# Ledger of designs, part 74: designed miniproteins, single chains, continued (2)

Each design is a single chain, and the fold is of that chain. pLDDT is the mean over its residues in the fold that is shown.

## One batch from the design tools (miniprotein)

Design m6555
Fold by ESMFold2-Fast:
Structure m6555 (fold): chain A 72 residues (1-72)
Amino acid sequence: AQDEANRLAVKAAKYAMDGNFDEAIKLARELAERGFKEQAAAVYRLASDIAEQMGNKEKAERLRKLAEEIEA
């Protein structure tokens, strides 16, 4: 289960790195729903960093907030 969650998180990270935020967010939500909050938060943080690098500050802030909320 933990290894499967880590594999899903890696897949989500690859989508984020490719600029496919919609798919990355979808997989992060799936991780959170399955109880893998740490992995979900990591994906949101990575996506936030990439969005900021692309100049999308609004998306970056939203994703950062989602990561903080899921870890709380």
Scores: mean pLDDT 83

Design m6556
Fold by ESMFold2-Fast:
Structure m6556 (fold): chain A 61 residues (1-61)
Amino acid sequence: SEKLEKTKEEAIKAVKDSGGDVKKATENVQKVISKARDSLSLDELTEVAKEAAEQIKKEAA
């Protein structure tokens, strides 16, 4: 869905904006997911979390 794709992009951007700080990236991603909870299903929220976690791992090592 359109909302799913946009939320994934927001989560990835939040990770990149955190400049390699894993804790801040995780916290910012959680805020993005919490905001989207009203608009996305649990399965869709899980997809967003997975994409963000992969990006965090890529930046951390």
Scores: mean pLDDT 80

Design m6557
Fold by ESMFold2-Fast:
Structure m6557 (fold): chain A 72 residues (1-72)
Amino acid sequence: MEEEKKKVEELKKLTPGYFKELHEGDSLSLTSILAALKLYIIGAELSKEWGSATPSELAAAEEAEKVLKAVE
């Protein structure tokens, strides 16, 4: 719980800079990729709660979670 909260806080702090860097950057660091995957999973989970998630969105989030577990 605490580690996940720490990661969410880091994502909040990096969100504007991260998306700008992602858009303008030539390559992504592992940290940026992991942050993007976590953000996508959170977004898909919220969409599911609100009943707006598509099957493809949920499937992509499930694959992203597998990648995160394999790396971390």
Scores: mean pLDDT 61

Design m6558
Fold by ESMFold2-Fast:
Structure m6558 (fold): chain A 88 residues (1-88)
Amino acid sequence: GRELLLRAIGLILRAIGLEIDAELLLKQGKITQEQADEIIRLAREAIRLARRAMDAVDRGDLDAAEALLRRAEEALRRAERLLKELKA
């Protein structure tokens, strides 16, 4: 259970970093508002799913936690991929 909680916290911290990066790039005029909004939307979805996974761990539902963490990782990977393409 503890390993899944640490994984969820790690995903939340990475997602917060993506939101900060997207806002900084928008402020620098390197990306559009639409591009920033999409990255932030995906990062926030990852945070929401990771928080739900933490709740599932607290309830002892480790299978639900694992499934939610996989979905959070998918959203985060999509956000990271978009940001990487825009930085290139």
Scores: mean pLDDT 89

Design m6559
Fold by ESMFold2-Fast:
Structure m6559 (fold): chain A 80 residues (1-80)
Amino acid sequence: MSLMQKILDNAYKQVVKLSKTMPKRDSKALIYASKLYQQGYTPQQIRDKLLKKGFSKKTADFAVKTVSRLVLQSLIEENM
């Protein structure tokens, strides 16, 4: 829990920074996906929740893939 929370917090900070470089619609999807990852939802559950919120399949897939990549990157950094 503590180590995973640190990884997710670091990934969230990278997501917020990245979100400032893209259109508002895509940035909203990305931030929402990152919050769901912090809550312990799986990539598939996050994708479904984004679709239910009215985001397109393309935007939902983009947000899930981007957050998953940033989480993996933070995990690699934590492993030194």
Scores: mean pLDDT 78

Design m6560
Fold by ESMFold2-Fast:
Structure m6560 (fold): chain A 71 residues (1-71)
Amino acid sequence: PLEEELKRLQQLIDEMQRKADSYREKARKYVEEAKKALEAGDFDQAWKYTDKAVEYERKARQLELEAQRLL
């Protein structure tokens, strides 16, 4: 019935939100790595970690938008 379908949809949304949170945590870790690289004067590593942080933030945002669209 419709109630079962809605429950499955809510479960999917919750799962997508948890995955988005995981990506945000990864982005945060890469930001910290980038800061450490900058402090050490390793600009190549700093740029690399910054690119990874941006990538994971984008993945998190995409999942958040997709979860919102399912409502």
Scores: mean pLDDT 85

Design m6561
Fold by ESMFold2-Fast:
Structure m6561 (fold): chain A 55 residues (1-55)
Amino acid sequence: SLEEKKRKLLEEASKKSLDLIKANADNKDVKVAQQVTAESLRLIGDALEEALAEA
């Protein structure tokens, strides 16, 4: 179903985002922290846009 596809997209994006944050949790470089945050937001944003397009 479309609802199932949307849920899976968001779940996968959330997991990838969380894994990226965890992988860089001990990094004290401000530039790395900014890039990790930006990438995490992009992953979730892209998945949300795709899910909304299927609404």
Scores: mean pLDDT 76

Design m6562
Fold by ESMFold2-Fast:
Structure m6562 (fold): chain A 80 residues (1-80)
Amino acid sequence: SNEDIVNELIEKIKKDESLTDEQKEKLINFLNNQLKEKKLTNPYTFYDSAVHYVKNGELDPNISPIFIGIQQNSYSLLLS
């Protein structure tokens, strides 16, 4: 299920030594919020792009245009 995948991704975030505690908290809160709102159709694709965004302060240019549009609207909350 998407819930099981999100829980697996949260554990990956917690173990990622390249992320700060603040970046980890923002990513975990973002994934839980997207799951609650049932906006998450592919958690793995969102995870990779969200990690890129919090690390670099910019969207991953290699993702599809539809995911870029979704990320622009959602990821502004990760930087706020």
Scores: mean pLDDT 63

Design m6563
Fold by ESMFold2-Fast:
Structure m6563 (fold): chain A 64 residues (1-64)
Amino acid sequence: SGKIKKLEEQIEQIDKQIELLKRQRDKAREEGDERREKQLDRLIKQLEENRKALLEELEKAKKE
């Protein structure tokens, strides 16, 4: 099923991006770069919402 595979691959890519951004956010916090920390936090939240939407689509695709 091409649709299920594509959704799983997209979720995997977003998970990797979130993990990378969380590490960058933690570094910004340690450096006292509050502007960068807030920017990264917003990006992480956006990706987490995108992930949630893709997960819902994946569950729908499994049920058809």
Scores: mean pLDDT 87

Design m6564
Fold by ESMFold2-Fast:
Structure m6564 (fold): chain A 103 residues (1-103)
Amino acid sequence: MAGIARLAARSYVAQGKPEEALKLVDLAIELAGKATAFDYIVRGEAYLKLGKPEEAIKDYEKAIEISGNKDNPRVLRLLAEAYEKLGKTEEAEKYRQKADEIS
């Protein structure tokens, strides 16, 4: 059941429905009893689409912590996008360069 809610949340983010995606991520976490790195990535993407880049950054950092992988190029690019939305161009460039070096 939690897996279906996770896939639905990802789909809603892709469709530009970030508020519905947040509800489904929260449901998936409740059903599973714990959040996964995937849950934090999807929730971060939803926050970014809602104009909440600071919340997105926190979720992406938590995804890195849970996965144990500091070098995930997808998450590094998502961090770069969130920092761009904050107007932190220098930090955004740093994360893009790191992602490109790894991929």
Scores: mean pLDDT 82

Design m6565
Fold by ESMFold2-Fast:
Structure m6565 (fold): chain A 75 residues (1-75)
Amino acid sequence: SVEEYLKKLEEIKEELRKHAEQTKDENVKEGLLTTVKQLEEAIKLIKETKDEELAKKVVETAEGLLEEVKKKYPP
């Protein structure tokens, strides 16, 4: 459901934000915060459109990005 995908996106967003807060590298922090902003915009669009296919695609993309962040910049 759209609501299930939105909940997952909010969780991914918060995890990325925590990684941004824990990093000591200003460039890494700015990159992570930019990604958080992009997820905020995607969440807003999904809430407005109720597009479940878009929501699923955004979740898949965001999960992959979070895995890369955890691999490169572990807390």
Scores: mean pLDDT 82

Design m6566
Fold by ESMFold2-Fast:
Structure m6566 (fold): chain A 78 residues (1-78)
Amino acid sequence: SSEAAAILAQMEQLLAQIRELIAQGDLEGAIQQARRLGELYREAVERYKDSDPEAVARAGKILAEALRLLGEAYERLE
């Protein structure tokens, strides 16, 4: 739905910010933005789980991608 579009756009913006922070070596900053992304995902589930489950699925994929990128960044610190 169009209502879910705004939260998805904000989540995509946070994902882009996480990518940039990782590229800069700022893992602390990336983790803080990932926590915000997790909060938005919870809000998306609570608000749209019944009315727009496809938007919730997309929100979950955005969060999963952020966590994957953070995992890869941590592996590179070895």
Scores: mean pLDDT 86

Design m6567
Fold by ESMFold2-Fast:
Structure m6567 (fold): chain A 66 residues (1-66)
Amino acid sequence: SNEQRARVVARSLAERFGADERQLRELEEALLRLFNSHPEDEALRLLSRIASGSRSVEELLERLRA
């Protein structure tokens, strides 16, 4: 499910970027929105580009919400 995928991916990103519990919840929400709004292949490409270009969890969240 998109919910399960969002949760798994959010945890991985939170660990990589040093996110706190609040930011982890924000990542889960943003990723769920991304996965629900795009075809799977497009969502994964967008996520990969956003994550690779982000320097901090704050930047990652801003870009995911744009």
Scores: mean pLDDT 86

Design m6568
Fold by ESMFold2-Fast:
Structure m6568 (fold): chain A 90 residues (1-90)
Amino acid sequence: MAEELRLQMDLGVAQVAVAVARTTLPSIRELIRQGKRAEALESLDSAERLVRRALETAERLAAAGVPGADDVAAEARAVLEELARLREEV
């Protein structure tokens, strides 16, 4: 019971991290468009680290049977794919 509440809180933290990374995508695209390569790479590295940690948490929670964890993991993978595409444009 106490562990179930902790797992739900961990899922919430992972979900917020993915949402935060998603909100940085327009700013990263703008940096790339302006030719600000160093700033774009720094922002990509920061977003990738945030999303990878969220994915690791979501996958652990999915393995533990936490409802919604698979959805958060899928969203994290989608954001990582978008970040990888943006990195190729730098």
Scores: mean pLDDT 87

Design m6569
Fold by ESMFold2-Fast:
Structure m6569 (fold): chain A 80 residues (1-80)
Amino acid sequence: SEPVAVVLAKDEAEKLPERVAEARALAPPGAKLIIADANSTDGTKEEAEKLAAEDPDIILLTAPSEEEAARLALEKAAAL
């Protein structure tokens, strides 16, 4: 499986780009990055969509809660 970094997001639109950049910096070269959004309503999902559009190694997942977001992100990471 490929190396994977995971960013869990909930109502943090302004902080999301910095958190993604930090995750990319800590990840090995060529790693996939999963952004798992827990049904944010502050523009976090839209920011995540923009980041995913700019980087093909970013995978965006949406879930109804933070617990489900974490579970889906781990399942996706295991499948990569």
Scores: mean pLDDT 80

Design m6570
Fold by ESMFold2-Fast:
Structure m6570 (fold): chain A 70 residues (1-70)
Amino acid sequence: SKVYEEALKYLENEPSFKKALEETKKFTLNMIVLAALNGASESIIKELAKEAGIPISYVNKLIEVAKSLS
């Protein structure tokens, strides 16, 4: 919703929130990697990344890494 996007943009300018966002991004990336390692399909991984706002280039790299570890 517009309200959510506006609130997020406002909070992005708070120093404490910026740190929390970076930690959340790292956590989300770790969860995507764990999902891939546990046999989640590429389509599911790509949808999760899309919802999290992660660029497709990073997703493709993560899938490659996960496959190399499986």
Scores: mean pLDDT 69

Design m6571
Fold by ESMFold2-Fast:
Structure m6571 (fold): chain A 66 residues (1-66)
Amino acid sequence: SSMREQRIRQVARAIVRNVRDLLRSGRLTEEEVPELIERMVKVVSNSLGLDEEELKQAIEEIIKEE
């Protein structure tokens, strides 16, 4: 895969890890997860110049893998 795809997957994994850490610590509920992911995707995609939809798809794929 391209370096762009690898970077998107790396960023997606970081987002998923952060969400799981918040869930494990009790700082986030399962019901709050979609809202947090949407917020993080918007902020991160804008700051890093990544495609928002590609980042969302990568997050979904990683969640299915784990």
Scores: mean pLDDT 84

Design m6572
Fold by ESMFold2-Fast:
Structure m6572 (fold): chain A 98 residues (1-98)
Amino acid sequence: SDKVLEAVKEAMALVDKGIDLLSKTNPQFASDVGIDATAHSMRILSSLLSGEDPTPDLLDFAKDLREHSEKARTEDGSDEAADLLDEAAEVLEKTAEE
């Protein structure tokens, strides 16, 4: 569980950097990314506290970040923010494989 919590912390730090960039051009989208990321992190914490396998929640969070990354790239033109969201997704995906 410590490794899962560390991965979520790392992913959230990357998401926060992406949100900072997105907030300059699309503050509504930045807010939506932040709300979704917070909800996913709370689901993972809930699974850990209940003794459930957090793997499905880690993969759901990663999938949502990949979808937001594509939107940041195609709709906002923010490649740097998209790269940060993809990196956050990769951290979660690698942790889910363990």
Scores: mean pLDDT 88

Design m6573
Fold by ESMFold2-Fast:
Structure m6573 (fold): chain A 110 residues (1-110)
Amino acid sequence: SEEEREKRRREELERRLRLELDQLESLGAMALYLLPKAEKESKELLLKIAERLLELAREARRLGFEELAQEALRTAARLLAEALGKPEPPEEVSEEEVEELIEELREELK
């Protein structure tokens, strides 16, 4: 049925976005590990990862995957906060808060 076809498409899209989130979380953890040894290069990588996480969160939200969107935003905020030497972000993070942290890290890297 069309309903089963739409359900399968939705499940496949969510699975692909979750896989990308998992990959970005792993890359972020690696960048954080390297931060004390290669500060500038690690911060540049963290910025790129955070920018992609924000895009992923927006895509997930447009598709109705709100939990996945929040997970991506929290991951981005955590990575950015650590790169900027800021305290751990709250449990619920907005796109606007992530955009602000991205801008702050971009300014630091000028």
Scores: mean pLDDT 88

Design m6574
Fold by ESMFold2-Fast:
Structure m6574 (fold): chain A 68 residues (1-68)
Amino acid sequence: SMEELERLLEEATREIEAAIRAGDLERMRQIVLDTVNQIMDDPSASDDERDAAAVRLGRRVEELLAEA
């Protein structure tokens, strides 16, 4: 469901923030890839919901990197 995708995005955002703060860009990249795979593999979500979640993840990564 979209609610489950939102929880996944919140968790991923916290882990990405921690990786950026630590200067561990390789860890950040791994978290992003793992999260995209989890979004795309969610059978309870529609294609539109998966696309929206992936776009939101990308936007969050850009925002967090710009703040660093």
Scores: mean pLDDT 82

Design m6575
Fold by ESMFold2-Fast:
Structure m6575 (fold): chain A 95 residues (1-95)
Amino acid sequence: SELEERLKELYLKLYEAHAKGDNEKVIEILREIAKLYEEMGSNPLEVETLKAMVGELPKEEIDKLRNQPEYEEVENKLQKRIEEVLEEKKKKEKE
């Protein structure tokens, strides 16, 4: 899927920006990921978590998300997906 390929590229860019400490770029990429998730009909909790990370949600709603038991699982799932995209890229470069 074209949308899934774009999502993989954005996760890779997100990891690179995070590793460099480029907070402005991290926020920009997270906004693009949130938009793609909405287009893909993804889980609402994943979309809301990404919006919280970007700072698009009010502080009160961010605090509510962090207090939800699923929030940690969503963050862990996002981190795991970033790692999987990086591993796929490394495997592609090695054939």
Scores: mean pLDDT 64

Design m6576
Fold by ESMFold2-Fast:
Structure m6576 (fold): chain A 81 residues (1-81)
Amino acid sequence: MVEEFKKKAEELKEKALEEIKKAIEAGDMSRAYQIAHDLLTELDKLFQEASKSLSEEEKKEAEKILREILDEFGKEYLKLL
């Protein structure tokens, strides 16, 4: 279900941003970068897995949601640097 995909993707984004913030506060920029990279990989895997069960219309909606989440993450990540 697209709503479940959106909720999981948003939760992954929020968790990653909190962990990145903590890594930056600890002075561990390598960890912050790794968390960001892992999030991108996890979001792609989540989308691919969801796509197996979604209709073509739901896949298009999920793709739109993924793009919005990636854009928001990029903007928030840059603000933390």
Scores: mean pLDDT 85

Design m6577
Fold by ESMFold2-Fast:
Structure m6577 (fold): chain A 74 residues (1-74)
Amino acid sequence: SKKVKEEYKKKLEEIEKEVKDESERRFKEVVDSPPETAGDLMRKSLDEVEKKLKDGKKDTKDFYDKKLNEEKKS
């Protein structure tokens, strides 16, 4: 239904906002770190943020795809 699709869209926006907030926090940690460790911390932060966004979007899509399929089974 349209309602389930709107809930999915809202949930994706919430995930994107959460990931953006975490990315900003991690960037601050990199800036505040010693130069010798900043490169490794940046790479790890980018990898973890990308994984969180990818996993979050996939899990949310899978959840709402299942919910939409269950709604079609009347």
Scores: mean pLDDT 80

Design m6578
Fold by ESMFold2-Fast:
Structure m6578 (fold): chain A 90 residues (1-90)
Amino acid sequence: ENREKIAEAVAEVKRLLDKAAEDPENATQYLQEAIDVLERAAKEVPAYAGAFREAAKLLRDTLEQVQKSTPEERRKLFEEAKAHVEELAA
């Protein structure tokens, strides 16, 4: 059960990060949705709450950087965030 919930949350966050990379003008909205997914997952899976909150913090930091970043830098930030989130499913 917990493993399935973790996999679902990770898949949804990765989907949103891919959308942010493909559509930089709406990246802020997709990042906020991804943060919300991680916060809900932390409440649903208390054993992994720390990891989900750490990932959510990383996405909040990414959101702040995106507002001051070039399109090239934004792509790198999203790829790094996606890699970090993938570790939650490992």
Scores: mean pLDDT 79

Design m6579
Fold by ESMFold2-Fast:
Structure m6579 (fold): chain A 83 residues (1-83)
Amino acid sequence: SAAYREQIRAAGRTVIEALRAGGADVGLAEEFLALALSGEASLEEIRAKAQALLDEALATVSPAQFGLISQALGTALDAYEKL
């Protein structure tokens, strides 16, 4: 669905912006967004990539930025499951 793909893009932009604001690398977020938009990943693969991104964010950004990243990734994963 085009609507779910747009939700993934919007959520991915939020994650990337929050990581940049926190001075963190955006590489894992860009990989997650590319993988999610491909639609080719299993739910296990996309969840594993999201967890790796959350683990890196937890180590690098503020709690407020982490909250934004966690919420946006949850939105992206929910939208991916509905593709």
Scores: mean pLDDT 86

Design m6580
Fold by ESMFold2-Fast:
Structure m6580 (fold): chain A 85 residues (1-85)
Amino acid sequence: REAVARAIGLILDAIGNLLEARLALERGDVAAAEAALERAIAAAREAIALGELVEAAERLLAKAEAALAALRAGDLAGARAAIEA
């Protein structure tokens, strides 16, 4: 179904952006990490709104939100730990 296919694409986008955020943090590129986490949050929220793969999307949203909160607090190690959880 189209909605399921779109949800899968959004889940993959969220995962890809979490990986991009992790790689940016390893480089010390806080701005790139923040942008990637914001994209991951947006993709996860859109997947939840579709009502498909909601549990997976909610887990990705929780990771991205925790990582972004840690990053905004200046806790780069905490941001990485949240992504890896």
Scores: mean pLDDT 85

Design m6581
Fold by ESMFold2-Fast:
Structure m6581 (fold): chain A 71 residues (1-71)
Amino acid sequence: MSDQQRRQQGRDYIRQGDQLFSQGTVDNYRQSSRLYRQSSRIYRSLGYYQQSFDSDVNSGINDIRSGVMKI
């Protein structure tokens, strides 16, 4: 797979995560968190550590909002 195709997959996961986050339900926060984690793994494999870190942070915010870390 080309780096360009993998970067596009990472962006697509972020876009999907953003849409789910904007919907504001617990299930959507959980799905959004998973999508940001997938994006983070892709960016890390490509050496885009800042984008990977940002996606991990967004995943953590979604986990908190879904109550996962408080249950």
Scores: mean pLDDT 77

Design m6582
Fold by ESMFold2-Fast:
Structure m6582 (fold): chain A 69 residues (1-69)
Amino acid sequence: LIDLGRYEEAIAELERKDPDDDRARALLGVAYYQAGDRERAAELLRPLLDSPDPEARVIARAVLERLGE
């Protein structure tokens, strides 16, 4: 079964860092998605589709496609 404790630790570490970086926000969105918080993941990732960081856009696109967006 998926271990939610690993994603909770990742979320806490990413929130501890100042997440004004688009890539950090993309990783937070992935962590919320993996933890089962799909609504928060979509809210965090949707604005990243227009990010100047191509890695952030790729991550946001992939997760939002899994969410049916």
Scores: mean pLDDT 71

Design m6583
Fold by ESMFold2-Fast:
Structure m6583 (fold): chain A 60 residues (1-60)
Amino acid sequence: MQKQKQLQQLQDQLKKAQKDGDAQKAYDLAKQAGKLSGLSQDQIDQLGDDSKKKALQGKS
């Protein structure tokens, strides 16, 4: 239950970072969410890069 709450908070912060165009925050938050979800290191890194790219593109 605590893990689900943390994941929800991370997802909310990630959306805000992407909307704000904060590539570094989007990257870090996506990696944290991936780790909490039990993804592999390669999957976590790919999610981070994808989220960073979305923030840089300014897609809200």
Scores: mean pLDDT 78

Design m6584
Fold by ESMFold2-Fast:
Structure m6584 (fold): chain A 97 residues (1-97)
Amino acid sequence: MYVLKITIYVTGTREEVERTAKMAEEIALALAKQFGVKVRVEHRIEEDTSAPGGLHRLTIEITLESKTKSKAVAAAEQLIAMLAPVIERVEVEEEEL
């Protein structure tokens, strides 16, 4: 079974990072259904305590699982493309289980 782990990093205001987390989850769920892959979405929001009125840092971890590598890859590529305008950094890790 093929597993793609996608980690997305975003910095913004509290409201911006909360909206981005919700948008990323909705897109990931829609693409997982479209491509017939399993999805798990986790996110963490951390306040930058070093800055008054501070920026928030969002980490989104998306795991896509499929018996078909090409479906997992296609879902991941579409996800990254749709989120590209809001992504500061993205990391992708592939595992075969």
Scores: mean pLDDT 83

Design m6585
Fold by ESMFold2-Fast:
Structure m6585 (fold): chain A 60 residues (1-60)
Amino acid sequence: VKKEVLEQAEKLAKQGASADDVQRQAFLQALKAGLPTDEASEVGDEARKIALKLGAPEEK
């Protein structure tokens, strides 16, 4: 489940999404997958780090 959400986050980052957008989408996807808020928040934070490593802008 978490791996699947993070893979989708990578796709969004490669597509040109900002780190903020990637974090938000990963958080929402994790919640939809049934993860509790604490774990969904961690997945969102992880996705943000992946987006930044791929060169996505934070905010500008």
Scores: mean pLDDT 78

Design m6586
Fold by ESMFold2-Fast:
Formats: sequence, C-alpha cells, structure tokens
Structure m6586 (fold): chain A 86 residues (1-86)
Amino acid sequence: DSRALQATKDELLARVDELIAKAKELGHEEFVEVLRQIKDILESKELTRGERAQTAVALDEIEYYLEQNDPERALRVAKSLLEALK
C-alpha cells in the first residue's frame, strides 16, 4: 500500500527493534538472531523504495502472526525477508 512505499529507513529500524524486544520476551533466541541480522543489513545499505516497501509489508506480516500466537510462522516470514535483503 502507499504507507509501505513511504516507509523510511529509520521507521523500519524502529519497527525491527520493537520486534527484537518482543522476540526476547518470548525467549525465542533464533528469532532474535534473524531480526538482528535484518537490522544489520538495514543499517549497512541504502534500500530502494521497493526494498523499503517489501520490508514494511514483511514486518506487518510478522507482527500479524505474532498477534495470532504463531511465532514459527513469524520466524519463517523473517527468514524470507532476510534472504531477500542479502
């Protein structure tokens, strides 16, 4: 959507930090490590508008699955995003 296309790098980094905090609260170490790798990539490269939109949509999906109490599905989305950003 248009909101995702307007996502800034700083906004995406803030959202990833919130997800890292939530993954730590769940005790899900693998999820924390995947999210940290996503954060490192976001900090180290200039993303295209399309890459920022893709990231925003993936973060929305991760948050949705966490609200559905499905952290394994959320982790799969995070791993897919990580591979797409490499």
Scores: mean pLDDT 83

Design m6587
Fold by ESMFold2-Fast:
Structure m6587 (fold): chain A 89 residues (1-89)
Amino acid sequence: MELQEEFDKLIREIVKEYLEKKGLVSEDALREAMRAVLANEVSDIITEEELNKILEKLAEHFRKLGYKVTLKTVKVNGKDIPIIEVEKV
């Protein structure tokens, strides 16, 4: 689906930007960071704060494209893990 392809591309671009700001420019770091973001998990490479900012950027992008975006939070081991739901209106 075009939506899934755009979502994957945008996640890659946002995650790469955060990794570059941290000085982490390896393919392994990008793969791990993308895995964590797509699974809505925090990791040693992606912090809870960074995950929240990435998901907020995704939500804003898709809202501008006319999609309905819902953000929810799930607690896992005392950490708030945000979940993003994107629906075509």
Scores: mean pLDDT 67

Design m6588
Fold by ESMFold2-Fast:
Structure m6588 (fold): chain A 100 residues (1-100)
Amino acid sequence: VEELLKKADEAISKAEQAVKDGNVEEALRYAREALGYASKLFDQGKYDEAAKVARRTAEVFGKIADEAEKQGKHDLAREAAIGSVAANLLAVGAEIEKWL
């Protein structure tokens, strides 16, 4: 759990930095990596951790979508928006599973 959380934090930080650098493709790669760690936490029954990582990842995907639109990269903005929706759905699913 701690290793997955650390890897998720590193991936989110790298995605945030890539957004600041204007590197949308790199930011998407790291954001998808972070979503993968949220999914692994969910599969391990770590629902609180999965929800927190997924929500942070959704916020990063939102920032990537905004940066991609600013650069006229509409296809990448759409991919980031889909990633944000997927991350939010994982967070909601994790919160529901916690009470079942």
Scores: mean pLDDT 88

Design m6589
Fold by ESMFold2-Fast:
Structure m6589 (fold): chain A 90 residues (1-90)
Amino acid sequence: MSERLELEVEAGVVEIQLAVIIRTGKIAIEKYPEVKEEIEKIIEEARELQDELQELVDSGELSKEKIEELQKRAQELAKRFEEIVKEAEA
């Protein structure tokens, strides 16, 4: 593949990860209304990361380093979400 196409495929993987967080968060809000506000913040941050990723794609500024940074931020967000859900289940 061209380097550009490879970076866009990697960006697509991050996009899917963020979409999963948003979808799961919406389900969690219905199950755990006591942590709704905290989960809504997670969903908002995930959408902000999606917007940042899309801007990098549209501007042609995609790089391996920028994708790795976004992926790390997405992973940290997923971990925070998991911790909120675990506290709500207790």
Scores: mean pLDDT 84

Design m6590
Fold by ESMFold2-Fast:
Order: structure tokens, then C-alpha cells, then sequence
Structure m6590 (fold): chain A 77 residues (1-77)
């Protein structure tokens, strides 16, 4: 994995952490926005032809988990 790809994964992880903090504060709309941004970063990484295959399955599962979380949060609005 390149340093740039690793930095993007760290950016996605930071956004997920910000979503957790927003959820704890009851700011569900902000939490959804952070999760959507994290998914976009991960999807962009998976679309790169040089992205390592060994990480793709776990990141795809992470996207599915984040999408389920967004659906749950939207149901609370």
C-alpha cells in the first residue's frame, strides 16, 4: 500500500471517529455526513487499480457496516 493510500485510510478512520462523537452528542445529521465522506474515500481507494487486493475484502465489509449505520441513523431522524 502506498503512503498516499495509507493517509487516505487514516482520513477515513478520522471521519468515522468524528461520526461517533457526533452520534454521542445527538447530532445525527453531522454523523451521517462524516460516515458518507468516509465511505466515499474508501470507495475511491478501492477503485484505484494499484490498491492491494488483500485489503479490498475487509474495506468492502467496512463500507457495508458504515452503510448500515447510516440507515440506522436516518431511521432515528
Amino acid sequence: MSEEQLAKLQEADDLIQQAVEAEEKGDLKTAIQYLQQAIKIIQDLLAQPDFPEEYKANLQKQIESLQSRIEYLQSQL
Scores: mean pLDDT 88

